# Designed miniproteins, single chains, continued (4): the designs that were tried, part 75

Each design is a single chain, and the fold is of that chain. pLDDT is the mean over its residues in the fold that is shown.

## One batch from the design tools (miniprotein)

Design m14607
Fold by ESMFold2-Fast:
Structure m14607 (fold): chain A 94 residues (1-94)
Amino acid sequence: SEARRRAVSLVSAAGILAISAALHLDRGDRAGAEEDARAAIENLREANELAGGSPEVEKVLRETEELIERGELTAEKLRKLVLEAARAIERQLE
């Protein structure tokens, strides 16, 4: 379906943004990392809605937002949370 194709594209875009955010964190660019991380969250939230919605995905996205607000975002935490959200969305699309 069109919604499925859109959701997959959004998940892929979020993955690229998460890699970009991790590279910013490695360089000490917190502002760039937070901008890319928030963009990844927005894309995953839209993908989750298109896939039927999941409270599990929303919980993971909120946890990521809380890490940003507390200044506790790390590349490892971002990678883990984005991957968890992406996998949950992909399971809903099956």
Scores: mean pLDDT 88

Design m14608
Fold by ESMFold2-Fast:
Structure m14608 (fold): chain A 91 residues (1-91)
Amino acid sequence: KELWKPDKKLQEFLELSGEKRPYVTLNEIYASLLKYLVDNNLLYVTEDGTTMVDLSNTLLGEIVGKDELTLDELISTIVNHLEENGEKLYE
């Protein structure tokens, strides 16, 4: 299976979410993201039904470079960050 070694900032975020492993799958990163967002009440739904994320003053906001974005944009940005700054391993 495909494993990723995140960069230092993303790894620090994952540790805040309870993920202590140095190598993770994309599904494990997604699970950690969703858990963090739910546990910290960072998700909100706009009047038009769009699911938004408030990352103001979070390490995750520093990683993505935005204070607010959609959940889908967050997932895409984290995947791109991982591809640019992380290491892909084959297991």
Scores: mean pLDDT 79

Design m14609
Fold by ESMFold2-Fast:
Order: structure tokens, then C-alpha cells, then sequence
Structure m14609 (fold): chain A 91 residues (1-91)
């Protein structure tokens, strides 16, 4: 039972992390990067809710790459950690 609750909590944490980075990117005028990160996080959240943790982790890793390219190193680190957490959830 707790697995379902943990999945919903994980999805919520991913959504929050994405929203923070998207907002920061928009404030810096990096709207195209913000849109791509938002799309990747939406896909990651949907994958988590569908139980596809490998796919979700890959989207989070892509988001981490993008965040790092945009200069959001702290966000990239958080996304990398979320990807690991999501993969562990599968195991």
C-alpha cells in the first residue's frame, strides 16, 4: 500500500523540482530552455504515475543535462538525485 503513496509523493517532488527550475529559467530570459525542461518533467511525472520508472529516470537525466547546459548546476544535481531515487523505486 505504501508503494502507491510513495509513488505519488515521488511524482509531487519531481513536479516541484521542475517548477522551481522552470521559474528560474524564465526569470533569466531562458524561455526555450524552460519549455524543454517543463516538457521533460511532465513526461517524467506521467511515467512515474504509470509505473515506468526507467523511462521517468531517463527524462530526469535529460532534464539534468539541459539544466547544466543552462547554468543551473544545483537543479541538475537535484534532477540527477531524483533519477537515482526513481530507479531505486523500480527495484
Amino acid sequence: KEEELDREVLAALVEIAGAITVNDAKRQGKEEGAKKIDELFSKAVEAILNGDYDTAAKYLEEAAKLARELGFDDSARIFENLAKQVREFKA
Scores: mean pLDDT 79

Design m14610
Fold by ESMFold2-Fast:
Structure m14610 (fold): chain A 94 residues (1-94)
Amino acid sequence: MEEKIKRLQETIDYIREYLRSKLSDEAFERARAKAQELYDLIKKNPNDIEKIKKMREELVEFIQKETGLSKEEAEAVYDALLTLVGLEDQIKKL
């Protein structure tokens, strides 16, 4: 259990460092909050595909506007944000 928690925390720290290298502190907190809302929606209503797609598109567009990154790079940041909130949820359960 302890070793698993340690590895999850190391992965979380790595992802946070990556995200903070791409986003300002304010943009990171806003994007993380949006990713948390999307993650919670997926857990509560996984069959609400249209709403999930819309929220994903809105978050990717937000990342592009805040960073000036390409769509492909903004999608990578989006993937990292969802991974981060998922790993944080896993640690809370341990």
Scores: mean pLDDT 83

Design m14611
Fold by ESMFold2-Fast:
Structure m14611 (fold): chain A 82 residues (1-82)
Amino acid sequence: ELEEVKARIEQAAAEGNLDEVDRILTELRQKAEELSGKDPEKAREYRRLALWAETQRAFVLMQEYVDKLEKIRKEKEELEKL
């Protein structure tokens, strides 16, 4: 189950699907909170997986920012040329 969820996170991130990564992240955080008092060890596993999802989310956002920087660079080039 957790390994399957990790694979889903990695696939969504590779596809640049931030919405899916955010959905999985929210689900993992909620599950960790639910298990916190009932199964602390399992809650820890879900928290670790949520941290992994957050890392993948940051990677997707970084790629989005790189794309935005490229657009700014092209606009600057157009403004400087006559």
Scores: mean pLDDT 80

Design m14612
Fold by ESMFold2-Fast:
Structure m14612 (fold): chain A 78 residues (1-78)
Amino acid sequence: SEKEKKELEEYLKELKEGSKASQEAADLARAGGKDEEILEIMEREAEKVPKVSGVVISSGGILVAGRTADEMIAERRS
C-alpha cells in the first residue's frame, strides 16, 4: 500500500544515515581516536533510529546500521 511504501522509504533513509555514522566512527577508529569518542558517536546516532530500522539498543550494547562500537574499535587494533 501507499502507507507501506512511505514507511519503507523513511526506513531506508534512516538506515543510510546510520551507515554513514558507522563509517565515520570506523574512520575515527582507524585514525587512532579514543574508544570513548567512538562510543559517544554510536550512542548519539542510535537515539535517532526507530525500532523497525533493524538497529537495536540493548542493555548490553548498541547496534547502529548492524555494527557495534566494539567491532569498530577492534578494526582499529587489527
Scores: mean pLDDT 54

Design m14613
Fold by ESMFold2-Fast:
Structure m14613 (fold): chain A 98 residues (1-98)
Amino acid sequence: MVDEELERLLEELREAIENKDLVEVYRIMLEIQKLIKEAGKISPEIRERLRELGPKITEAFQKHITLEKALEMLELVKPVTEADRKEIEEALAEQKAL
């Protein structure tokens, strides 16, 4: 049950990355994280797919994030930790310095 939902979300995540829809990428990642927490464990197959997508997500965020998109992501995750907020702000400042 959870594995089928994770498979669907992983495919949606891949499509969102391809479409450079960073808000959707962030939303799907939060949904995946929630399901993993609820399941307590995931299959090795799902874990491997998440590992493969990790670098692609990072690359998409670094190359295509804008201040406006970053603010939209923060709005989707209202209880964002101070550490998460700082990481986003630092990454954004670093990109704008170029």
Scores: mean pLDDT 64

Design m14614
Fold by ESMFold2-Fast:
Structure m14614 (fold): chain A 65 residues (1-65)
Amino acid sequence: SEEAQKLADELDRKMVRYVVENGRAPTKEEIRKLLVELGLPEELADEIVASADTAKGALDKLLSL
Protein backbone atom coordinates (compact mmCIF):
# COMPACT_ATOMS: atom_id res chain seq x y z
CA SER A 1 0.00 0.00 0.00
CA GLU A 2 1.00 3.66 -0.27
CA GLU A 3 1.06 3.93 3.53
CA ALA A 4 3.37 0.89 3.77
CA GLN A 5 5.71 2.41 1.17
CA LYS A 6 5.89 5.70 3.13
CA LEU A 7 6.62 3.85 6.38
CA ALA A 8 9.31 1.73 4.70
CA ASP A 9 10.93 4.86 3.19
CA GLU A 10 10.92 6.59 6.60
CA LEU A 11 12.34 3.50 8.32
CA ASP A 12 15.09 3.27 5.67
CA ARG A 13 15.99 6.94 6.20
CA LYS A 14 16.08 6.48 10.00
CA MET A 15 18.26 3.36 9.70
CA VAL A 16 20.71 5.17 7.38
CA ARG A 17 20.84 8.05 9.88
CA TYR A 18 21.41 5.55 12.70
CA VAL A 19 24.40 4.03 10.85
CA VAL A 20 25.88 7.50 10.20
CA GLU A 21 25.44 8.54 13.85
CA ASN A 22 26.50 5.26 15.53
CA GLY A 23 28.86 3.60 13.01
CA ARG A 24 26.90 0.31 13.07
CA ALA A 25 23.62 -1.19 11.87
CA PRO A 26 20.67 -1.06 14.31
CA THR A 27 19.83 -4.24 16.21
CA LYS A 28 16.44 -5.99 16.00
CA GLU A 29 15.36 -4.24 19.22
CA GLU A 30 16.50 -0.83 17.92
CA ILE A 31 14.56 -1.42 14.67
CA ARG A 32 11.50 -2.22 16.81
CA LYS A 33 11.95 1.10 18.64
CA LEU A 34 12.26 2.99 15.33
CA LEU A 35 9.00 1.41 14.10
CA VAL A 36 7.19 2.49 17.29
CA GLU A 37 8.66 6.01 16.93
CA LEU A 38 7.21 6.09 13.38
CA GLY A 39 3.75 5.54 14.89
CA LEU A 40 3.31 1.77 14.61
CA PRO A 41 1.65 0.09 17.61
CA GLU A 42 4.01 -2.10 19.65
CA GLU A 43 2.17 -5.30 18.65
CA LEU A 44 2.64 -4.62 14.91
CA ALA A 45 6.30 -3.64 15.42
CA ASP A 46 6.79 -6.95 17.29
CA GLU A 47 5.24 -8.90 14.38
CA ILE A 48 7.50 -7.18 11.82
CA VAL A 49 10.75 -7.80 13.74
CA ALA A 50 9.68 -11.37 14.63
CA SER A 51 9.28 -12.16 10.90
CA ALA A 52 12.60 -10.51 9.87
CA ASP A 53 16.18 -11.25 10.95
CA THR A 54 17.74 -8.17 9.30
CA ALA A 55 17.06 -4.48 8.66
CA LYS A 56 16.40 -5.35 4.99
CA GLY A 57 13.95 -8.06 6.07
CA ALA A 58 12.03 -5.53 8.18
CA LEU A 59 11.81 -3.13 5.21
CA ASP A 60 10.62 -5.94 2.91
CA LYS A 61 7.95 -6.92 5.46
CA LEU A 62 6.68 -3.31 5.68
CA LEU A 63 6.50 -3.09 1.87
CA SER A 64 4.38 -6.30 1.75
CA LEU A 65 1.66 -4.90 4.10
Scores: mean pLDDT 76

Design m14615
Fold by ESMFold2-Fast:
Structure m14615 (fold): chain A 59 residues (1-59)
Amino acid sequence: SEEIARGRKLLAEGRYDEAIRAYLKSKDPQAVRDDLLEAMSNSDNKELQQEALARLLSL
């Protein structure tokens, strides 16, 4: 996925909120669960963290 590739680049750059948004645009955030969790743990945006967690919990 292009969004997953973009998310990984943003994560490597320390752009955690943008990485989370890119992963959430992917049709399968479960494929990048560990990367998404890393981005969430380094983000201070609680609303974005809750959105990402809800998406992961939806299986």
Scores: mean pLDDT 81

Design m14616
Fold by ESMFold2-Fast:
Structure m14616 (fold): chain A 98 residues (1-98)
Amino acid sequence: SMKAELEEIAAALEREAAHYPAVKDALLEAAKTTPFSEAEKEAFAKYLEAVELFVKGEEPEKVAEKFAEAARALGYPEEDVEKVAETYRKAAEVIKEK
């Protein structure tokens, strides 16, 4: 069920958001020493920014746009970037509905 999949993604985002303020600096520091490509480093930074926007209670559209930027930085085709954006927008909406 698409609803069950979105609820699982939403639950994962809530878990990340709950821990994000405590681990943000550690995650950013770990990224500096991990053997990422430049594209992967950019994508990871945008991913963390998307999680931060979600933690702050920003509109689902803003959260989705930042996750889309992360996917684009990883070299995903635009069709797949649009699917990532829509998935995370719907997941953020599910969280607001309970």
Scores: mean pLDDT 69

Design m14617
Fold by ESMFold2-Fast:
Structure m14617 (fold): chain A 80 residues (1-80)
Amino acid sequence: ELSLEERKYIVTKAIEKSGLPEDVAEKMGTELGKWLEKNPNASEEEIKKKGEEIMDKLKVSPELKKRFLENFEKEAKKAK
């Protein structure tokens, strides 16, 4: 079971490691962070789905989207 701060940390590290453009990374971090504050008990799968939704709205390429999701899964595993 991950705390809100641990979930925010995982998201931040996934964004940093994924090579997203700076403006996209900032919007992703802000929107997903606000969503996590409203959904403190969100599962890893729910966080992934919300991240995908935000990336789709920001028109992130499928390659960068996949890279974010892979890095998110790696950071989530390290937190356990």
Scores: mean pLDDT 81

Design m14618
Fold by ESMFold2-Fast:
Structure m14618 (fold): chain A 119 residues (1-119)
Amino acid sequence: MEEKLEELYAEFEKLIDETLKRVMQAKPEDLEKVFLETADRIEKLIKEAVENLTPEQVKEFLERLKDLFIRYGTKLLIEIQIAEKEDPERAKALRRAMDVLETRLYNAFKEAEKKIEEM
């Protein structure tokens, strides 16, 4: 069971690293698509965690994801601040894409927490 938690977390870290790389190289018009695809994959990983882990392990997994998202968000905020001076359209697109991701992730976390309470 602990191996499955570490496998899911490693897959999630890889996904976040891949997403950051894609975001840095994407055109403003493609940013929303990158974030939507990332949200879809994160939602799938959270669902797999709920199906394969104990409630305590799911809570640990979600807390580790929240910490990683705080770090990820900080990196994106730095990129947005740089873009505001050099490419305002990119900064605007990044803010919109980040808002969509945060909304979907919030809902996914709430649904996962509800499911483990019902177990």
Scores: mean pLDDT 80

Design m14619
Fold by ESMFold2-Fast:
Structure m14619 (fold): chain A 69 residues (1-69)
Amino acid sequence: SMADAEEAAKGAAEKLNELGKFAKEVTGADIEATGEAVGDDKVKITIKEGDDVVTTTSSAESTLKGLAA
């Protein structure tokens, strides 16, 4: 359902933010990964490495699969 898709997108965004935070704390690298739930079933992913910024949009399902969870 639409509600399930929205909840999946929010969960994927939150999980990406937590993993990005954890990776930065563990590696000490100047890399930040953030996720934002957009639309009904999509996550906007922003990866910042120093001065380089890459933004992409993926489905909640693809994002969750990419996080191996």
Scores: mean pLDDT 71

Design m14620
Fold by ESMFold2-Fast:
Structure m14620 (fold): chain A 83 residues (1-83)
Amino acid sequence: SSSLEAELDKLIQRVQELLERAKKNNDKDTEQQAQKILQQLEQARKEGPTQEQVQKLARQVAVLETSLAIIEAGEEFDKELAK
C-alpha cells in the first residue's frame, strides 16, 4: 500500500542518516549493520512490503539508532571528563 511504501521510504532515510553518522564517527560495525538493513529495505521495496516486514525492519532501525546514540553519548561524556 502507499502507506507502507511511505513508511519504508522513511526507514530508508533514517538508515541513510545512520550510515552518514557511522562514517563520521568511523564506526565500522554500525556502518556494516546499516548497509545490511538498507539492502533489506530496498529488497522489501522491490517485492512489495508487508506491514509485518515494515514493523520488523523498523525495530531493527530503532535498535541500531539507539546503539549508535549510546556510543556517541559515551564519546561526548569521555571528552567532558578529560577536561
Scores: mean pLDDT 83

Design m14621
Fold by ESMFold2-Fast:
Structure m14621 (fold): chain A 56 residues (1-56)
Amino acid sequence: MTVQDIADETGRRLTEREGPRAGEGARGMVLRHPTPEQARETARHLLTGGPLPKPR
């Protein structure tokens, strides 16, 4: 599983739960990580109700 795969799945789930903006933010957060392991940790945090970062 690639970082892109994790980002797409996380974004899809957040879009269904919180709306499209939350899904796009979550996808962007996951894509920032260089490894699938770090991407999964961020995805898990977001799916359990963690805050989305504001864009810089």
Scores: mean pLDDT 72

Design m14622
Fold by ESMFold2-Fast:
Structure m14622 (fold): chain A 71 residues (1-71)
Amino acid sequence: DLKELQEAGRRFKELYEQALAAETDPAKKAQIEAIAEEAQRRAVLHVTREDYAAAVEALEEGEKRIKELMA
């Protein structure tokens, strides 16, 4: 569902921006950025195939990895 993708994208962006603003370690900031780039790349690939569910899953996996890094 396109609407679910838009909501997942918004949540991902908010988490990414919050994580990057809160992190003081430049190495961890680079890891957060790399996770975000990979999640966005995978989501775009799925969107080109009209697989919105897989695109949402790619963003949710990115959110999970960022949260694990911040724990």
Scores: mean pLDDT 84

Design m14623
Fold by ESMFold2-Fast:
Formats: C-alpha cells, structure tokens, sequence
Structure m14623 (fold): chain A 98 residues (1-98)
C-alpha cells in the first residue's frame, strides 16, 4: 500500500519545515511551487505517513493523507489561502499515492 501526505500554506517557512521533517522520517519528499507552496511526501509505511500528517496539522498547514489514491483524512487551515493550498495538496497527494 502506498501512502502520500501533502500539505500547503501561504507560510513557506512552515512548508519547508514540514519537508525537512518528512525527509528525516524517510518519505520521498518534494516541494511543488503553485499559487501557494505544497509539500508532498510518499511512503509505503502507514506509521510514517501518520506521523507526517500529525506534524503538518500541528504546524497549522492544510493537510491531506491519501492511501492508494483515496483520501483517508484531511485538515484545513482557516484562511482562504489555506483552503486553496489544501485543494492543491489533495491533487498532489492523490498523484503521489498511485
């Protein structure tokens, strides 16, 4: 089973902080420059994917966890930018979890 976690925000520093954490956990990680930056990390390990998701939520990022192309859980930030970033995160996580 392939898991992907993606998170986006207008706060580039927070997105980069999450990307570093994902790399430390061993996720295959990429930052994608959209209207707002989105980080996507993929792994075969459910526990690693869940740790990345929880940390992204703690950072206040719009976050999604996808398993084999299906959204498992999502959390959104409260700003309009955060909602837009969350939509892009869903798209990128779905691609990465194929």
Amino acid sequence: MKYAVAAGSSDKEKVEELAEYMKELGLETEIIEKEYPVVVGSTEDEEIAEKAFEYAVELGLSTVLVKDGKVVKAESGGKEEDIKAGREAIIEATKASK
Scores: mean pLDDT 82

Design m14624
Fold by ESMFold2-Fast:
Structure m14624 (fold): chain A 77 residues (1-77)
Amino acid sequence: LTEEQELEVLKALALIALAIGISHGDEPEVMRELADRVERAKTKEELIAALQEGIARTTSPELKRILQSVLEAAEKL
């Protein structure tokens, strides 16, 4: 995959994780705001910033772990 394609895959994984958070009732307003930021991310830096805020703001330990994994993958782009 190209870096652009890898970025799009990581964005998709982050969006799936956030959607799971919303469906489990984890602060749906905050999760939707973060999903919008992930969708708008054009660079790995923008994606990393959105993921860092998501990790800081979510109360779900499982969602934190998933977002942290996506963040680590994005940092390797």
Scores: mean pLDDT 78

Design m14625
Fold by ESMFold2-Fast:
Structure m14625 (fold): chain A 80 residues (1-80)
Amino acid sequence: MLEELIRAALERHGLPEEFLPFLLRLAEDLELSEEQIEPLVEYVKLLYDRGYTVQDLEDWYNENPESTLEIMRILIQSRM
């Protein structure tokens, strides 16, 4: 299941469980395949390591949904 794949990726990359609902929403909105989950989590982990909170990312996505999805599509493709 998609949620289980995201949760496992969070654990592997050391990302907090609080990111799970955000990543699940993003994966659903982007219509991601299983192979795209790992690149998505890797990218979000880079943002987390730079000091971004889940609230910061939620605010960014809510303010600019279309632009955020387009950027995420490009970044996921670049990491595949």
Scores: mean pLDDT 81

Design m14626
Fold by ESMFold2-Fast:
Formats: C-alpha cells, sequence, structure tokens
Structure m14626 (fold): chain A 91 residues (1-91)
C-alpha cells in the first residue's frame, strides 16, 4: 500500500515523493495519514508524484488538494502546473 519513495524533513518543511499507481484513492489516503502523523511541527509540506502520464499526475494532485482542503489541518493548498502540491499547515 505505501507508495512513498522519499520522506525528508528539511527544517519546518516536510518533503514527500510518491509513486502513483492504479490506486489513486489509496495514495491520497496514505498522504493524508502521513501528514497527520509526521507533519505536526511542520509549516509546509511539499508533495510530488511520479505517474505514468502528466494527466494522471495532475488528476491525482487535484484530488489530493480537494481532500486536504476538506481536512481540519490545512490553511492553504496549492497545485502547481507540474503536478506538485504545496500544503500550508494550520498553526
Amino acid sequence: YMAVVDFIKDGKVLKLSLVADDSAEALIKQVLELIEEYAKDADKVLISFSAESEEERLEIARRLAEELKKSGFTEKVEVFPDGRVEVYLKK
């Protein structure tokens, strides 16, 4: 289930690199759980995906951003044209 290839904490920034597979919903759930458990003292989370296509990567990024915005722990979520997601956490 775990598609995380890199988990790096750089000061108050948590960097997550993941591989997208056929389970976009499972990947999104894993990212949400990782942020809840490990980003408690971070100001920002940077998320990047490797996917089979640019379109798939952007779709996963948009779905993740929607779920993050619905969560109680995010102040702001930004999706970049390359499919990276930046999450600003509530203090």
Scores: mean pLDDT 75

Design m14627
Fold by ESMFold2-Fast:
Structure m14627 (fold): chain A 67 residues (1-67)
Amino acid sequence: SKLEEVGKLLRELSEAVNRGDLEKAREKIEGLKPLVPEEVIEELEKAVESGDIERLDRAGVRAVLAT
């Protein structure tokens, strides 16, 4: 389902950010672009750029709610 795919991509995104793998993090955001609103993608991108895991988690919750 769309919700399962969003959840999977968000988990993989968080793991990539925790490892400092920005290339993989960007790949996961690309996978999320067709599944969630652009506004949510912008929030996820800002969280990744700031390296703020707490902010990333909040943006992830917003992505799930927008699905």
Scores: mean pLDDT 84

Design m14628
Fold by ESMFold2-Fast:
Structure m14628 (fold): chain A 100 residues (1-100)
Amino acid sequence: SRELIREIVNEMSAALTRYGKEKGLDDEEMTRYGNRALAYVLHERLGLSHQEIGDLLGISPATVSRYLSEIERRRAAGIPLDPVLEEMIELAREVLEEML
């Protein structure tokens, strides 16, 4: 249900916010990395559309598309992502798996 997915997103967001505070990230860095990690995990693990992800995160579908394209392009080229982004993606995946 939409309510369940929203609860999952809230739990992932809370975990990423705790991680960011522990790492000393500012609010802009937390939003930038967090939105990328959430968009990627929601697309990869739940198969949500760019529109659905945008609605959940409060960003445009075009921004979601850009985030996903940036990550997939780097992975396809064998280029490592930013270490903070990689850790946030893994943390979001772990939270999601615990809620399923």
Scores: mean pLDDT 88

Design m14629
Fold by ESMFold2-Fast:
Structure m14629 (fold): chain A 86 residues (1-86)
Amino acid sequence: MKIGLLPSSSVSKEAVEKIKKELEEKGHEVTVLENVDEAIEKADEFDKIIILVTKEDKEHGEKLAEYLKEVLKDKGVEVELLVVEE
């Protein structure tokens, strides 16, 4: 599966790389996205976009996931929210 990781600014670089490695070890092709605009532009390249947030940013992440699901509804990409435990 082709996965785009969209980390919030609150998620550490180390946590992003750990999640990327775990997904790649499961046989997924993983790309780290820099921002929401890049996620929208490249959405058709992915089977799934995973939004990474900390527990403090969970509400923001939920709103972003709803926004991306609406914007990308015709792109055939799944949007998922993952709360990172640090």
Scores: mean pLDDT 83

Design m14630
Fold by ESMFold2-Fast:
Structure m14630 (fold): chain A 89 residues (1-89)
Amino acid sequence: MKVKLPEDYSEEAKKAIEDAVKALSGGTLQEVYDAFKKAADELEKEGRIDDAYLLYRSAANFFRALGFTDIADEFYKKAEELKKKSTLK
């Protein structure tokens, strides 16, 4: 999936997201999983909860499209949890 990186992201967040995009072009499923987790965790640490939510949702959609429903459900649950936290803050 093509993701246009916002210019206002930190270098650390940009690197993590770029690594996730590179994994999508030829990496293993494990590399895609690890890269998306790392990118979302970095966005959460920076307080960018809405961006982390969108990234988890994108990962869930990617794995669901490939038929890996268990992994997709994991990412979807993480996205929903972040959505609840952002609403309660």
Scores: mean pLDDT 74

Design m14631
Fold by ESMFold2-Fast:
Structure m14631 (fold): chain A 96 residues (1-96)
Amino acid sequence: SFEEELKRAGERFMTRALELIKKNPSKTLTAEDVKKIIEELRAEGVPEEVAEILESIAEGRIKANPSKTLTAEDVAGIAREMGVSEETIKKIIEET
């Protein structure tokens, strides 16, 4: 279902985003980092409609942040907005 595709995209985004945050000296994601992750998800077959929703949510959070970056907390919030459960969010944090 579309809702299940949103959840899967949110889970994949969160996993990659948290791994990249670990590698970044700032411990945040830039708009360019977010764009690259979403482009990778598109290339791996995430439906365009799902990718557009993810992009809109992520861009909204970047715009709202004074730093113009995303923290690990922001990334978890994006996954939550994509319909990922609190249990799954917690598991991804523990496994990354």
Scores: mean pLDDT 88

Design m14632
Fold by ESMFold2-Fast:
Structure m14632 (fold): chain A 90 residues (1-90)
Amino acid sequence: TIEYIPPEKLLELLRSVGEKKDAWTSDELTQALAEYLLQNKLIDPNDLSVVNLEGTLLGEIAGKKKLTGRELGQAIYDELKQNGEFVVVP
């Protein structure tokens, strides 16, 4: 199984809504991000495919104030690939 160690800022965000741990699978990351969006009411009420990230760390990471959930997922994955670490767990 492949686990990701996110950059510190993203790791703190994930720990605020998910488990207090350092390494995360892609499924665990997806679940924690979805929980964060729901708890902070970031889904656009006029278009459920769009999230409003103005003033959030996720918006800072994505570099945009509004984007689709798919685009957010891609931006987070790119952040993990470029600035995070990969661990192969036996």
Scores: mean pLDDT 76

Design m14633
Fold by ESMFold2-Fast:
Structure m14633 (fold): chain A 72 residues (1-72)
Amino acid sequence: MQKLVDELKEFLGDRYIGSEVLPGKIVIYVSRDTDLEEVAQKLKELGAENVVVSPVSATGVYEGKTVEVIPV
């Protein structure tokens, strides 16, 4: 999980705002202008499974935990 989060932080750069670690889930907060389709493609590239993009979030599963990326 840490490797996925670190790679996403590198990818997002200035668009990364913060993250919250919850039981079985990590939430990553990104700038409102972030392209969630681009984030979804990066999640797939990094090995996340069940990747879904919606107008409000991009989600995937990595090492049995949910990763959710939310624009704020």
Scores: mean pLDDT 81

Design m14634
Fold by ESMFold2-Fast:
Structure m14634 (fold): chain A 80 residues (1-80)
Amino acid sequence: MSLAEQLELARELVLEALRRAGEDVSTLPIRVRDPEAAARELAEVIRRHPELRTLILYVARQLLTEEDAERVLALVEELL
C-alpha cells in the first residue's frame, strides 16, 4: 500500500470513529462534544490497525481543532 493510500485509509478510519462517537464530521475543523467517546472509538481503530497508529494520530490532529486534538489524543494514549 502506498503512503497516499495509507493516509486516505487513516482519514476514513478517523472520520468513521468520530461518526460512531456521535460527532458531526461534515464541517472542518471538527469540534468534539464527547472527547471520552471519541477517544474510545479512536483507540479501538488503532488496536485494529496498529501499523497505521502514527497516521491516525496525525490525521486526527489535522481534522480536529488543536484544543480538541490535544484532549482526545491524551485520552487515547491512556486507553492504549
Scores: mean pLDDT 86

Design m14635
Fold by ESMFold2-Fast:
Structure m14635 (fold): chain A 82 residues (1-82)
Amino acid sequence: SFMDELAEKLKAVLPEVKTREEYLAKVKEILAEIAKKLSKEELEKLREQIRAGVEEARAQNDPYVDFIEELLKILEEAIKEK
């Protein structure tokens, strides 16, 4: 899925990040690229899909649940800018 593709891109760049600020910068960078290509309506649909992903991740005790929650916050900011 689109969410899985985003997660895989982040996973590829994260193994050597040394600070939370660097981590957030990478997340923002990738989401900003996506936001430029998508309409507000498409971004809202992506946000809904990621919300479902948070729910599923919590049910499965996924260690990345906090990461997915931060993706939601950044998407909400991108939607606000449209």
Scores: mean pLDDT 71

Design m14636
Fold by ESMFold2-Fast:
Formats: C-alpha cells, sequence, structure tokens
Structure m14636 (fold): chain A 88 residues (1-88)
C-alpha cells in the first residue's frame, strides 16, 4: 500500500500532468476529489493535501486553483467521514 507521503506526491504529479494535457475542469475536480479522499484514508493531513494542490496549480488561473482546492477539501472531508464510520 502507498504511504501518505507517496499519495500526496502522486496527487501533485497527476494534477500537473492533467493540467498540461488540457483536461476539462469538471474532470479535474472529480479526479482531485478522489485523490484527496485516497490520501486522507492513507493518513495524509489536510495541510499536506492542500499544499500539494496549491503547488500543482500555481501556474493555473485563479478559477482553476480555487475549484481544485475546493474539490480537495471535499475529498478530505469525505475521507475523514469514512475513517470515522470505520472507527479507525
Amino acid sequence: APTPEQAVADLLAEIRELLEKGYPLDFLKERVYGLAFQATVLGATEEQILAAVREATKDASPEVQDALIEAARKGYERGREALKARGL
């Protein structure tokens, strides 16, 4: 299983690749949500996830940056809910 650090690194790398390839914002939002959820379940903190999204989107428009930060926050919240439901 990947470590929290690896999950955060993979999230950063994938967001950069998808932005460079010109994927649409709705697709990016869904993917970032899923990546943030996975990183959270693996033990990554909100600060680590949001820092990685900000770094990956630093050259993107403010609209794209804000949308992907929001998607990451939602993914983190759902990951925390999943962990709480399992008592772990």
Scores: mean pLDDT 88

Design m14637
Fold by ESMFold2-Fast:
Structure m14637 (fold): chain A 92 residues (1-92)
Amino acid sequence: AEALAQRLREEAESLSLEELIKAGEEAIEYMRKNGAPESAIKEFEKKLEEWKRIIEEGGADAEKARKELVEIAVVVLAAEEARRREAREAEE
């Protein structure tokens, strides 16, 4: 199980800023599908835009903001692998 978590983190760390933002947008879609409150979705959207701005501006805060996006991307990638597994089981 640890090997999978390590692989997903390495994959997330290799993503471009555009790919990290796309993963964040996919996280928002998962929140909507799972019935998350609209207030929580709006807060996450605002944070995603803030992190993107901080990374684009550069400086000391950019590395921290990127690490936060990487952690979100790891969660999204794990959810996508789970979804692909269910799709394969349904098509068998």
Scores: mean pLDDT 77

Design m14638
Fold by ESMFold2-Fast:
Structure m14638 (fold): chain A 82 residues (1-82)
Amino acid sequence: DKAALEEYIAAVEAEYQALLEQVRASDNFTLSEAERAAWLERMLAYLEATLELMKLDGAPEEDIKALEEGLAEIRAAIAAAA
């Protein structure tokens, strides 16, 4: 569902902006290891949703392929680090 993908992408972007505002507002703000891991998982889901939206919107095949290859590399790096 395209509307659900757009809503999810907008929600993650809003959460990211809120996090950046917290970082800017506090010189001592830091994320725990668990919070960083959770945010990385959320960013991966955001990129996957962006890829699906690009496919639905008819983005150029080269752009879709580049994001698919980048996503595969990120997943492989995470698996290798585990």
Scores: mean pLDDT 74

Design m14639
Fold by ESMFold2-Fast:
Structure m14639 (fold): chain A 104 residues (1-104)
Amino acid sequence: NMDKARQYLDTAIKLYREGKYEEAREYAEKAYELSSDPLLRLMSKLLVVESLIKLGAPEAEVDAYLPELVRLALGLERSDIPKVVEKLGKQYAGTVEMLLSFRG
């Protein structure tokens, strides 16, 4: 259900901004599981990773997500970068550009 996936992502973003990083991760994972949209799936997984970083997860655990993030970015174009920035924030522009650089 795309509407439910979007609601879960919006909830995760709100929780992340409130400093509730564990709850933000849980809702972002739910958004990922319910979505078939590449852009929403990438944004959801990025928020999972950022929440883990805020929770003090080891770099090795965070880095283990890189192959999945690259795979998710294969479904995207550079024109999708402004959409991620609008939804998650300006700081994500460089992250998405980096992931797209691994597309091949």
Scores: mean pLDDT 81

Design m14640
Fold by ESMFold2-Fast:
Structure m14640 (fold): chain A 73 residues (1-73)
Amino acid sequence: AKIELNFTLYDENNNKLYEYSGEMNEEEALEFLNEVLDKLGLSEAKDDFLEKFKIYLENNKNKKIDLEIYKYD
């Protein structure tokens, strides 16, 4: 199923560091987030985040998804 993904990364002060919007299927969304989190230096938190996102997709197929990630020091 296709989803509309809106992704935003913020710092601890709510400054927007990165933003992306696009339509993709579940596999493409997981691959996109895996690649983006690696490129943004969030690799240490990536596996936990992707596991939670996968669970979310299983319960919420065919939806517009707004993802906000906060990068804390």
Scores: mean pLDDT 73

